# Designed miniproteins, single chains: the designs that were tried, part 108

Each design is a single chain, and the fold is of that chain. pLDDT is the mean over its residues in the fold that is shown.

## One batch from the design tools (miniprotein)

Design m3751
Fold by ESMFold2-Fast:
Structure m3751 (fold): chain A 60 residues (1-60)
Amino acid sequence: MTPEEIEEAKEKIRKALEEGRKKGMEAMEEYSKIGISIGIGRGLRAMGDVLGKALEEVRK
């Protein structure tokens, strides 16, 4: 792996973390009205899904 590839991977991970947090917060807000525990669970799932997809992109 080249240093450039490593830097690109770091930037993608940073953006994925930010996007995951944003989507997680939106999901929590949207679903919190049907139950706090359900809202939190869905928020965490949305965050994990975004991060998982970004990690697979970096792995390529």
Scores: mean pLDDT 70

Design m3752
Fold by ESMFold2-Fast:
Structure m3752 (fold): chain A 80 residues (1-80)
Amino acid sequence: MVDEVIQAIRAGDKEKAKELLDKLITEARSLEGVNPELARQAISEAERAKKALDAGDYEKAIDEVLGMNALLVQARRAAA
């Protein structure tokens, strides 16, 4: 999924990138019961990525997506 988000951003497909980010935000919200701090940080990074896309700052959007993925990996490990 993260690779698909980055590919959409690089292609300038803001609509697809936002759709994929919304799916990742939904996943992060489902992890709030297991690790609320990491889940909230991941959601925050995803929201910043969406704002960066709206501003046309694709480098910032990709950076925020990578940060979100690192937090989601940690949250998923805590859930297992």
Scores: mean pLDDT 82

Design m3753
Fold by ESMFold2-Fast:
Structure m3753 (fold): chain A 86 residues (1-86)
Amino acid sequence: MKKEKEEFEKKVEEQGELLKEELLKDPSISEEEAKELAEAFKEVLLEKGLVLPEEAVLHLAEQIVKARKAGFSVEEIIAKLPSMLE
């Protein structure tokens, strides 16, 4: 149990970092916004007990960037993250 839990938490951390790196590729996303989005994403993964395929994390990053460019706030996007991962 302990090793599996530690491996799961490490994978969640790695996916949060991947999301942050992908978001920061777009200059419309600030470092602080990318950090807030990555932290919220990690919390949702931990709550749901989920690890996503890398492709799904990259797709989510693209959707977040598109939403920000469309005028959605970081807080609005964070509120929608649980629904986006169902």
Scores: mean pLDDT 81

Design m3754
Fold by ESMFold2-Fast:
Structure m3754 (fold): chain A 72 residues (1-72)
Amino acid sequence: MAELAAEVDRAIEELRKLVEEKGLTDFQVTFTGAAPSDLATEEGLRARLEALQKVIEAVKEGKKSITVTLTV
């Protein structure tokens, strides 16, 4: 649990830096469809990490925006 939470935090920080470097001030990431209790579970943390990785890849590919929905 703590290990996955740390990976999520790291991915968020990496994404923040990439967005700032590319000047994507209107970049939006939306996490919907999961209750707070579900996001605290291992399944919820894995889903968040997977979604963040997809967002990071889209930014690296030069996309101007992306919206990701979290599903658990």
Scores: mean pLDDT 66

Design m3755
Fold by ESMFold2-Fast:
Structure m3755 (fold): chain A 61 residues (1-61)
Amino acid sequence: GMVEIGRITHELNRKYGSIEGGLLGQKLFPLSKESLEASRETARNIRKIGDELQEELDKLK
């Protein structure tokens, strides 16, 4: 339902913000091992989504 969709959207926004913050933090300040692991997992998920979107775009040519 709408509540479930809202929760998923909130979680994705949290992960996206985490990556942006993590990348900036790594450049300006060293990150903890836990933060690096979380950033890697989120980066892998974003990359997979990007690959799927690119495949869909290629189908529209």
Scores: mean pLDDT 59

Design m3756
Fold by ESMFold2-Fast:
Structure m3756 (fold): chain A 117 residues (1-117)
Amino acid sequence: MTPAELAAGALARALGRFYEKHPDVELGEFEVRISPDGRVAEVRGTIKAVTKDVDLKQLAEDLAREAIEAIRELNPELKVTRVEIKSDGILPKGAEAEVRITYDVETGELRVEVKLK
């Protein structure tokens, strides 16, 4: 298994843990990708606010935390050297946001982006 495949598995586990902790959101379809050069693991999908308006900054911070923990737990040789979080403000009830999480196995950079659709 490559470092990027290990990172991709960690990001998928992070999404599962995130979903269990966030009953106010529904996860749409998520896809896991590895860049053609094997360097970047990416998870992309959508979330929908189902019960109330949702703070996307708080969601993005929670996603980043779960991703860091999952990477650390599944492979301690993978380092998280930098975390970048980009988010919009409030997701209204019934609306969708796009989620993108990337991890670069060479640099250790984790990026979490959550934006209104």
Scores: mean pLDDT 83

Design m3757
Fold by ESMFold2-Fast:
Structure m3757 (fold): chain A 93 residues (1-93)
Amino acid sequence: MPVPVSWDEESKEKLKKIQEEISELNDELYKLVEEGADLSEIEKKYEKILEKLEEGIKLAEEVGDETTIAIYEDAKEKLKKFLEKIKKEKEEK
């Protein structure tokens, strides 16, 4: 990807690590859902992804990357909807 002019080397490295961690967590989450894992395990993976998205948003805000902020906030809203669904399914016990 082209490097934005506002990103220093340290911030770029941090964002890359966050992106890689989110990708790995999404892959693990997808496998857990397909394998019919416990809702509690699925919930924990979503919560970890949300934490990583928040880290990415904070970093992007520090450098003024509006595109990255928008992408991560959209992903965060989608994950919050999935977490709400999981919590409702757990409460119907």
Scores: mean pLDDT 77

Design m3758
Fold by ESMFold2-Fast:
Structure m3758 (fold): chain A 54 residues (1-54)
Amino acid sequence: LSPEIQRDIDLAMADIMRSVINIAKERNKDTPLSKEDQEALARLEKRAEELAAR
C-alpha cells in the first residue's frame, strides 16, 4: 500500500479500537475492572496509539 493510504487505514483502525475500548469501559462502569481486564484495555490503547503514530 502507498504510505498515504496505509496512514489513513492506521488512523481509522486506531479510531475504531478507541471506540471499542470506550464502549467496554462504559458498559462496565458500575463494576470495577479486574487487573487483567485493565491490562488488556491498556494493551489495546497502546496498539491504537502505535497505529495512530505511524
Scores: mean pLDDT 77

Design m3759
Fold by ESMFold2-Fast:
Structure m3759 (fold): chain A 100 residues (1-100)
Amino acid sequence: ELVWEPDVRRRVELEVLGRRLEVEIEFTRITKGNLKGDILVHLRTPAGEAVFIIGPDGEVLSSVFSPELAADPALVEALHALLRELLPEIRAEIEARGPR
């Protein structure tokens, strides 16, 4: 059960195998339930969407990909790499600013 308002929103252009696409990313601190304190990450691309749960240490605890996105392993790998690059600064921003 997740009802959220994004704490941080990013729009990033990603290039995968010569294909350029725009990725919309929303980061939300989870405030209730067993995942309280973790960060929900919602990624939207023209090829589909993905949801990640990130623990307090920055580890990916869970990931779910739409069927279309899951069928594109190069894009899945690129999205994981993008998250690894963004997470340290996004976590710091969320911790400093808190939920909005």
Scores: mean pLDDT 75

Design m3760
Fold by ESMFold2-Fast:
Structure m3760 (fold): chain A 67 residues (1-67)
Amino acid sequence: MEKVEISDETFDSALVKLYLQGILTPEEVAKLQVELSKISPFTRESYLQLLDEYLKKKGISLADALK
């Protein structure tokens, strides 16, 4: 299984989608962008892990958020 790189644009699109759905606040979006900027290399797995851990604190399924 190969790891897939995700562009910053793809990550930003997902964060904007979650914000528009009322799942994330503007402050939470900004915090996630800062945390993502600290990750190198940026991979699909690291992106999904970051979102999964954050959404679990809110009781939300990552699978439903990223369909």
Scores: mean pLDDT 65

Design m3761
Fold by ESMFold2-Fast:
Structure m3761 (fold): chain A 63 residues (1-63)
Amino acid sequence: GKQPKNYLTDEELEKVYKLQGVSVEDSNEEKAEKITEKYKGDEEAFKEELERFKQEDKILGLD
């Protein structure tokens, strides 16, 4: 999708939150909005972080 919240799955959102030292039981939509707000000014950085997480997940065998 075009909107950032469509880029992240639940697992990707939790991974990003853990890297920031935040682990909360928020709804998937709230998690997406919080992450989107953090990267609001830097959509390219958001996209690169997402791609890095996906590659690292495959290497680590998380999925």
Scores: mean pLDDT 53

Design m3762
Fold by ESMFold2-Fast:
Structure m3762 (fold): chain A 67 residues (1-67)
Amino acid sequence: SLAEELVDKYDKDGDGYVSSAEMLAGLQELGLSREQAMALIKKYDKDKNGFLSREEALKALEEALAL
């Protein structure tokens, strides 16, 4: 899926985590505003550590694609 391709693009070290900065860039490439992108990142960054797991990143991107 497009969401999986974007996660693979931004998970550059292959550790299964995507930084909030990489997610912000990816969500804005999908046409979201900075405010919308930041809200989705905050919603799915459950550990509040500035990184999203692959599962959290996929859910955020899938929600963005449903907008």
Scores: mean pLDDT 75

Design m3763
Fold by ESMFold2-Fast:
Structure m3763 (fold): chain A 75 residues (1-75)
Amino acid sequence: DLGRAAVRAAAGGDVEAAVALAREAGSFLTAQGIEAAGKGDAETAGRLVRQALAEGKDTLGPEVADAVVAGALAG
C-alpha cells in the first residue's frame, strides 16, 4: 500500500521516499506538498494538498495526505 508506506517514510524522517511514493501513486501535487512540509513550509504544504483534493488529483486520500504532511513537518 503506497499510502501507508508514504506515511511510514515521512514519520521516519525520509521525506524523499515519501515524495517518491506519492508520485508512484499519481499524487503529484501531494508530492510537492510533502516536499514543502519537509522544508518546514506548512502553508505551502497545506495549500498544495487542498489543491490536489479540489482537482481530484489526490489518489492517496485526504487522511493519508494529511498524515504524510504532518510526519514530514514533525521531522
Scores: mean pLDDT 80

Design m3764
Fold by ESMFold2-Fast:
Order: C-alpha cells, then structure tokens, then sequence
Structure m3764 (fold): chain A 83 residues (1-83)
C-alpha cells in the first residue's frame, strides 16, 4: 500500500502545482514511516528512538498548511486505491 499510495500521489501531483508540492511532502513523511517499520522488524530499538526524535523535529519544521495538504492528498489517494 505505501508504494501504491506514493505512486497515486505522483499521479495527483501532475494535475496541479499545489498537489505536486503536497506529493513531495507526502513522500518524505512516508519514507520516515518506512524507516520506522524497518527498525522495528530488526529489533533496533536504539535506532528507532533516534529516528522518532528526528521525525518529531522534521514534523515541527513543516507548516500546518503543508501538513494539512499532505494529509488531504494521502486520504484522497487511499480512497482511490480502495476502488
């Protein structure tokens, strides 16, 4: 689903400039989630703590408008993939 969501975000990005920017942000957020899952599967708890701390800092750097847009795009992509 994650790779499918990323591909769908890219498709939506081609339809407008605002969606294109949102797709880039969504990709970064997805990469963070994928890294967390990899560390959990490998039982690398020290690495997971470090990544979560960095992720918290990265999220705080994004504007609320960028976060809202990325979430809306991700939700729309999930609905389209469910079809």
Amino acid sequence: MREELLKKLRELAEKSESVKIAAEIGREIRDWVDEEETLVLNKDWDGLKKLLAKRGEDFSKLSQKQLDTAEKIAAASAEQLAK
Scores: mean pLDDT 53

Design m3765
Fold by ESMFold2-Fast:
Structure m3765 (fold): chain A 88 residues (1-88)
Amino acid sequence: AKARLKITGKDIDEEYISFSGILHLEEHGWELGASGFAKISDEEVDVLAGGEVNGKLVSATVKVPTSDVINAKVGDEVPAEVVRLRVF
């Protein structure tokens, strides 16, 4: 599924990157809070996202290229691939 991750916070050192964001699920128009943590050497980051939409709990796992997150500035959007979406 098509998604976009807006970076809202980022902390990077020589070994690791951590970030926060808002995941926009384009097909649903849903926005979920998101966070990720990875080694700088990892090819992809597994991003965990969750929130409440229309009284339902939603969780998503998405993949984002590590290089896209490293090169993004706070406020930028990066393309994300939804691996798993759960609605409770």
Scores: mean pLDDT 84

Design m3766
Fold by ESMFold2-Fast:
Structure m3766 (fold): chain A 90 residues (1-90)
Amino acid sequence: SIRGSLSKEEALAQLDAALARDLALADSLPDPEISAAAREYARLAAEGARLLIEDEDDPAARAEAERLFAEAEAAGERLLALERAARAAA
């Protein structure tokens, strides 16, 4: 397990539940462009976290998780830019 007090199965179940909630919230957003950016961010972050939970000691999985987290950071920056533009247009 990642920290010892939470099993791998429990961590994956919590991640799946969190991703499902995040995707449902994104789908409820009225702006389709912001909704799409929020979904992309949530999926990339969850995929990176899943790799670390499933293969925490595998250096290849860690490298792929780092790549996915970098893509998630870029997606998060795009999401923030869209939200900023929407506020400026209001």
Scores: mean pLDDT 82

Design m3767
Fold by ESMFold2-Fast:
Structure m3767 (fold): chain A 58 residues (1-58)
Amino acid sequence: KEAEELAKKVQELAEKAGLPKWTLDSTYYDAAAGEDRPLTPEQLKAIVANLEDVLADE
């Protein structure tokens, strides 16, 4: 529920930042989770914050 919403937001933010989708799957999830386990809402929020920081340029 919440995790699904955050995952979609992560993908949208990555697209707005001009990042490839595969980069999101590989790099951002690895950086936040450390392994390919189901991400918690907390971990997804961390990824969202990273992407929002990238987008904060404008």
Scores: mean pLDDT 61

Design m3768
Fold by ESMFold2-Fast:
Structure m3768 (fold): chain A 86 residues (1-86)
Amino acid sequence: MTTEELQREMETGAAVTGASTLYVAAKRAGEVTPEDAELLVRLGRRAKELGDEEAVRHIIELMRELLPLATPEARRILEEGIRELE
């Protein structure tokens, strides 16, 4: 494994971990704010940039599961993000 390969794996892992952390926090709070939604979409974009299709699919699944808890603006952000990442 090269330093570049390791960096990509670490960055992909960080994106997935960040998305999972947001998911757990949102579930505990019973709410997804627009700020949470924007960060989740950003993490999905990062995984896509890194070329990890499994990570992208996982983050999309987390976004879909959070839709029932989303405020109207957060729902819009999540729905647009899901379409962008698909």
Scores: mean pLDDT 82

Design m3769
Fold by ESMFold2-Fast:
Structure m3769 (fold): chain A 68 residues (1-68)
Amino acid sequence: SKEEAIERIERRVEEAKRRYPQYAEELDALLDLFITEVNNAKTQEELDRIVAQFEAALDEIRRRADAE
C-alpha cells in the first residue's frame, strides 16, 4: 500500500540521517522526491518501481558516505 511504502521510506531515511548527519539535506531531498512519487502512483506496479528506485538512490548516498 502507499501507507506502507511511505512508512518504509520515512524509516529508512531517518535511519540514514542518524548514521550520516552530514548528508541530512540530501536525504531530506530524497525523502521529499519519493514521497511525492508514491502519492502520485496509480498502480501497484508503479509503487513497486518507485520503492526500488528509492532503495537504489539511498544505496548511492550510503556508498558515498562510507567512502569518506
Scores: mean pLDDT 84

Design m3770
Fold by ESMFold2-Fast:
Structure m3770 (fold): chain A 74 residues (1-74)
Amino acid sequence: SEEEKRKAILDKLESLLKEVQELYEKTGNPKYKQLEDAIKKLIEAVKNGEVTVDQAERALKSLEKQLEEIKKEL
């Protein structure tokens, strides 16, 4: 169902947020803080129904790619 898909996306976003927050605390790299803010905005948009599940999945994939690129800089 769409509700189950939405919950799965939110779970993935919350997991990604936790990882990014831990990396920011450990490194102080401002790119992780920017990524944290972007993830928080997407979580709010998904919870408020402002984006579709498909839009949220595409945005999540973009954020995951950004995280991997920042990690390569360390």
Scores: mean pLDDT 86

Design m3771
Fold by ESMFold2-Fast:
Order: sequence, then C-alpha cells, then structure tokens
Structure m3771 (fold): chain A 100 residues (1-100)
Amino acid sequence: SMGVGVGAELKGLTLQAGDVVTATLERDGRVLAEVTHTLKSSGRETSETVVGPDGVRVTFIFEGSEVTAVAEVPASMGGTYTLRVSAKGHSASGTVTYRP
C-alpha cells in the first residue's frame, strides 16, 4: 500500500535541552501512534526521526523557533489523518484525507 504523509508546524517556540516534543497521529479521531523526542543537551538538532507502532515514522525538523513534524504511515485504510505536535504547552495540527 502507498503511505500517507501528514504534517504540522509549531511556531514561536524557545526550545532548550531536555524539552520534549510530542507528536500524536490519529485516523478518524482514533490514536494510531504517539511519539516523543527529548532535545539533547549538546548542539541543535536539525532533524530527528522516531519510529512508532505499526510502521508509523515521525520526523521532527527544527528550524530556529519552529518545529515541523511529518508523519508517514503505511496505510491501506481510507480516512482523515490528523497529526498534532506539542511542546511547552503549545500545540498545532495538520490534517489530510486519504482515499485509496
């Protein structure tokens, strides 16, 4: 089956080492995967990929005050896929509808 890609962008953050970024992927309001990344104490991450359950992959991209999360899921099932990204009490979401 072809994969589904969905993204979300969180802006205006000051992220520090030890801060946690969480991404939650839902299909039709049901949680498929939740992944977290903790920022490392050394250097700045430009990107990090976390593998979740059922082949879900989430890539976090760090650009200045912005975090973009992109989820890729091996999907044979139609539905509305929503990715929610959160850090430091802030959240953003993106949505895509997949019709196989």
Scores: mean pLDDT 78

Design m3772
Fold by ESMFold2-Fast:
Structure m3772 (fold): chain A 109 residues (1-109)
Amino acid sequence: SMKERFKKFLEAIKKALEQYAERARAMGHDEVVELLEKAIRILDYAIENPDDVETLEKAVKELREIRKQLEELRAQSTDPDLQAFLDSVINLLDTAIELLEKYIEELKK
């Protein structure tokens, strides 16, 4: 079903974010770890409530806020390795947001 496909894609993104959180932790970027753990929790709520449009719309809003904080950290960094890492994380969040927005649009039909 569309719902099962949506849940599987969010689970895949969640697993990728968990790997990025482990890498950020190993590098000592505690603030990035905290933001990634928040994003993972938001995706968990979306996966658990796939029929709740209000919950999914809140997830999009909260992920956009996390994305903005990651972009601010990227802009404040002088470390090109951290900037490249944050670019990868931001791209993954963009994928999650796009998937959520498309799925919400389908639920509103």
Scores: mean pLDDT 90

Design m3773
Fold by ESMFold2-Fast:
Structure m3773 (fold): chain A 84 residues (1-84)
Amino acid sequence: SMEEKLKKADELLAEFQKELEELYARYLAGELSPAEWRERALAVAKKLLEKLVELGVISEEQGKELLAQFEAYLEQEQKRWEEE
C-alpha cells in the first residue's frame, strides 16, 4: 500500500539522517577531511535516492534532480568549511 511505502521511506530517511550525523561527527573529530566528508555523504544520499525510486515514492528523474541538488549543497558546505 502507499502507507507502507511512505513508512518505509520515513525509515530510510531516518537512517540517512543518522549516517550523515555520524559522518559529520567524524569530520569534527578530525577523522575525515572536508572532501572525504562530502564524498561519503554523497554516496549515502545516492543509495537513499536509489531505494526511494525502487519503492516508487519518487521517479527516477526526481531522484536524479535531488541528487544533483544535494551534490551542489555539499560542494558549497565543503568550500565554506575549508574557509572557516
Scores: mean pLDDT 82

Design m3774
Fold by ESMFold2-Fast:
Structure m3774 (fold): chain A 75 residues (1-75)
Amino acid sequence: SSLEEQIVRHFEGLMEKLVAEAERTKDPALIDKQMEIIRETTREALEDNRLSEEAKEHIRRVAEEALARLEEIKA
């Protein structure tokens, strides 16, 4: 697979792990920290010149879905 595919897959896996951990723990303080990690990791990914605009848009959507899910778990 391409380097871009590896980066995108790694990002998706990170989002899945953070959501799964939030669902398991249901700790509001931990969820707040996870949301900060998602925001920072997303910012770094969107600045990565190795990623196409299509890959960056996909990363934005995956991050938005993960953040929405974390907010739902926290509520």
Scores: mean pLDDT 88

Design m3775
Fold by ESMFold2-Fast:
Structure m3775 (fold): chain A 65 residues (1-65)
Amino acid sequence: MELDAAVFRLHLAVGLVVGEIQPMTIKGAGVTVSRGRLSRDEVDALAEQAEAAVRAGKPFTAKIE
């Protein structure tokens, strides 16, 4: 699915922790959304979880239904 705003916000949040910021591409982090577009609250929650996972050196994946 296309997640332009949500992906961009996750990219910025995770990039601040990892230091690997590239337009629309983050290495080591992925989000799968079955429901379509993420809400602002969901993006903020996923960004927080992604930052924690990246700090721990773990791959981050999330599935939204």
Scores: mean pLDDT 50

Design m3776
Fold by ESMFold2-Fast:
Order: C-alpha cells, then structure tokens, then sequence
Structure m3776 (fold): chain A 93 residues (1-93)
C-alpha cells in the first residue's frame, strides 16, 4: 500500500520537474488517494508525509502555470523532502 503512494508521489514530482502541471496534478491526486488509504490503515505519519508531498506538488503546478519558475523550484524541493521522509517511514515498517 505505501509503495503505491510513494510511486504516485515520485511521478508527481517528476512531472513538476518536467514543467508538466497537468501530469503533476494527476499524480498528486493519486498520491492523496493512496495517502487516505494509509491513514485508514493507521499509518498516520506515512500518510501525512504523502499528503504533504502531494500538496507541495500542487503548489508547484500552480507556480508553473503562472510562469514562476523560482516558486515552482522551491515547492518541488519541499515535495522531494517530504517524499524522502515517506520513503524512510515505509522502511521502518
């Protein structure tokens, strides 16, 4: 279950890095869906890390749409930090 959430979040971050806001939003929504399932399973910290990564990607996508590369880069870096935290939390299961 956690592996699918991390895969979706990784694809969302990659799409944002490529300047593709539509793909970034698509995969961030998928990551949120898997994050909700993790929350229902009691994996609260992992779910929060996934939701935070997805939120950061959504903010990056909006910055890309506005042509604000500097803000997009900041949100992408934050999403990557939450993604790393999610990967570490998954390994501690």
Amino acid sequence: AGEKAIEAAKKAVEAARQGNPEEALKYSDLADKYGDELYKQGKVDLARAIHNAAYAVKEAAEAIRQGNRSQADKWIKLAEEYLKKAEELLKKE
Scores: mean pLDDT 87

Design m3777
Fold by ESMFold2-Fast:
Structure m3777 (fold): chain A 87 residues (1-87)
Amino acid sequence: AAAIRQQLQEQLQQNIANFDKLAQKSPQWQNLDPQTQQQIKQKARQIGDAWMMQQMADAGILDPAQRAQMDAQIAALEQQGLAELAA
């Protein structure tokens, strides 16, 4: 359980670090206001956290209340993500 959790956290951190590195070189990203930049980063992190929680739930290490909260959050992020990708 601990090894799987560590691997998922490392993957999420690497993805965030790589995004920040690429964003610094992007004029389009730099032209976005700081609030919009923070919002995009926050949503990407929430998607990663929801995926990690799903993996833990499948492994049987997440309680039923957290599973219900995770399912609701994933559904909300899917609706929001579709709207943002369309923009």
Scores: mean pLDDT 65

Design m3778
Fold by ESMFold2-Fast:
Structure m3778 (fold): chain A 65 residues (1-65)
Amino acid sequence: SLVEERVLIALRYMASQSPDGWVPYSKLKAVADLAGVSLAAARRAIRRLEERGVVESRDGAFRLT
């Protein structure tokens, strides 16, 4: 979906600013703002991306696979 694509682009950008490529859950609001979507929409999009194996979550952080 367009929302998933926008969130993925935002998450990829945030990951590039992280030394290890992990984006902490505390930055989810920043991801949503960068993607131009609501926090709720960003949460649902990340859940869908995890379901598809495009994003993994561990220890309160997200990373692209």
Scores: mean pLDDT 83

Design m3779
Fold by ESMFold2-Fast:
Structure m3779 (fold): chain A 82 residues (1-82)
Amino acid sequence: MAEENAAALRAEIAEVEANRAEAVAELAKELGLSEEEAAAILDGAIEAARLAAEYLLTGSEELRAEAAALLAELAARADAAA
């Protein structure tokens, strides 16, 4: 189950990476941000998702803490940009 969830998350990450330019443009429109700001948020979210996928496979609390910290920084950045 955890391996299946991690695989699904990694597949979603790969899909977003394959369509990164389109994802950035859509996110910029949705949030009312510049493409540079949207790209930074998207890249951070992808990294957090990768850490979460590794946490699901390993159970490492350190990876969970890193993902949580990164998500908090992304939320603060989005608030500052708005």
Scores: mean pLDDT 75

Design m3780
Fold by ESMFold2-Fast:
Structure m3780 (fold): chain A 78 residues (1-78)
Amino acid sequence: DAAARAQADSLIAAAKRELEEGETHLKNGDYDKAIEEYQEALAFLDEAERLLGRTTPEVASLRDKANQLLAEAEKKKA
């Protein structure tokens, strides 16, 4: 399914952008914005996996990174 693959690729690209923006916010002490960006990245990755009907090594790596950074941001906010 070419349409589902193209949509999944777009969502993975969006997740990568959210992770980059979140890291910038995290470094600047904008923890609420970082948390929001990481949650958005995870939502994009969930939808990409749904469209693909599977995980991929790339999606799994991005999910692990997003979860790690989200936990860090939440800990620093507290």
Scores: mean pLDDT 88

Design m3781
Fold by ESMFold2-Fast:
Structure m3781 (fold): chain A 92 residues (1-92)
Amino acid sequence: PSDEDIQKEIDEALYRMTYSVTFSSLKKKVSDKEAEKIAKEISELIMKGEEYKKQGDYEKASELYEKASKLAKKAGLDKDSQLLLKRAEELK
């Protein structure tokens, strides 16, 4: 159905935007290679969290957002870390 194609486009856009924003913030504080690695890890954790949330597995989704939050905090992305932590708490 057409709605599934729209959802896929939204999910892909969310991943791309999350990666781009995270990478841009990180490359000001760390090397480009380190920023790319961290941005990829954070974005993958967020996308896996969204997948578990869609499946109704809120506990696993919460754990993934908490992992992404901790990684963001270690990278100096305090604002992103707080947002991800809040998202994780909303699922508990």
Scores: mean pLDDT 74

Design m3782
Fold by ESMFold2-Fast:
Structure m3782 (fold): chain A 84 residues (1-84)
Amino acid sequence: SELEQIKDEFERRFLNALRAALLALGPDATLEERLAKADEIVRQVAEETRREHGVPEEELERWIALMRAGGHALVRALAAAEAA
């Protein structure tokens, strides 16, 4: 469906932007700073997605919550791997 294609695009844009942002923060960034950056990136991508596609608010809020959770899990997993 169109909504599923928009969601897939939202997820791809978020993950690509998050990866670029984490690389830009560099190795000295704290876990707290990396988690905050993930929150910033999901908000930015969500605002762009809402503007471009007019996604229903309840759907977009659900996607934001899922991407925040996924982004936080990824950031924490990367930090744990670096500490090992």
Scores: mean pLDDT 86

Design m3783
Fold by ESMFold2-Fast:
Structure m3783 (fold): chain A 100 residues (1-100)
Amino acid sequence: SPQAQQQFVQVMQDTGDRITQIYIDYQRGNISFDQARDRVRSVIDDMMTRMRQILPQIPQDQAIQMVQTGGDVVVSRASQFGQDIQNYAQQRVDDLIQSV
């Protein structure tokens, strides 16, 4: 539905912004790498919870395209924290695609 598509966009934007803010805090020395890692994983887990409620309301073909596009942005931002966090994000994006 248009409402579910809008909710998807808002969740992906929020997720990206939260990851970016964690990266800024880490780069400024406000938090340790371990704290940044844990916060990014928590943000991604929150995204998964919200997306599992939203995605069933979007047509399958459109949902797959939206997860691929939005997921690529999330994975790209997560990659700034290294391979383990990138892999964590990629696995969750893949799980969302499989759930559609």
Scores: mean pLDDT 89

Design m3784
Fold by ESMFold2-Fast:
Structure m3784 (fold): chain A 63 residues (1-63)
Amino acid sequence: SMDDELEKLRREGHGRVSDLAPSPEEALRWSEEIKKIVDENKDDVEKARKEVEKFLKEVESSR
């Protein structure tokens, strides 16, 4: 279902930010941002996925 895909997207995003974050506090902040993006786009899985990938690229490029 769409909810299952959104939950998977949240878990995958959390894993990626845990690997990227320089501290546990930043990992939690980035996970909360991913949750917010998914919640704001819960009716459009493809848009949610694109917005999460965009956020992850921004996080990676800020290093």
Scores: mean pLDDT 80

Design m3785
Fold by ESMFold2-Fast:
Structure m3785 (fold): chain A 106 residues (1-106)
Amino acid sequence: KEEALKHLEEALKILEERKKQGINKPFVDEMIKEVKELIDKLRNGEVSDEELAEQAIKLGDRAEKEGFYEVALHLYRAAGALRDSLETTVRFIAAALNYAAKEFLE
């Protein structure tokens, strides 16, 4: 979905900016690779939207654990755009926004 692609591209942009700043290069390099793979799969239709959403959530959880909250937010939103269940999607997005908000206040 176009909306999911937009969120994955925003996550990639933030990661590339972090890489340019020299922040946690091994982790950022791996995240860039994984996000590019998700974008490629989404564009080529190689994987179901449900499986892509699960992969995006997993990657978002990893970004969140390493303190990359803005990246995690975009990954969760990408997953939300791909899931059939709006109820579950809204819950994930709300949780991600609340978590990111604590960092944005600093």
Scores: mean pLDDT 74

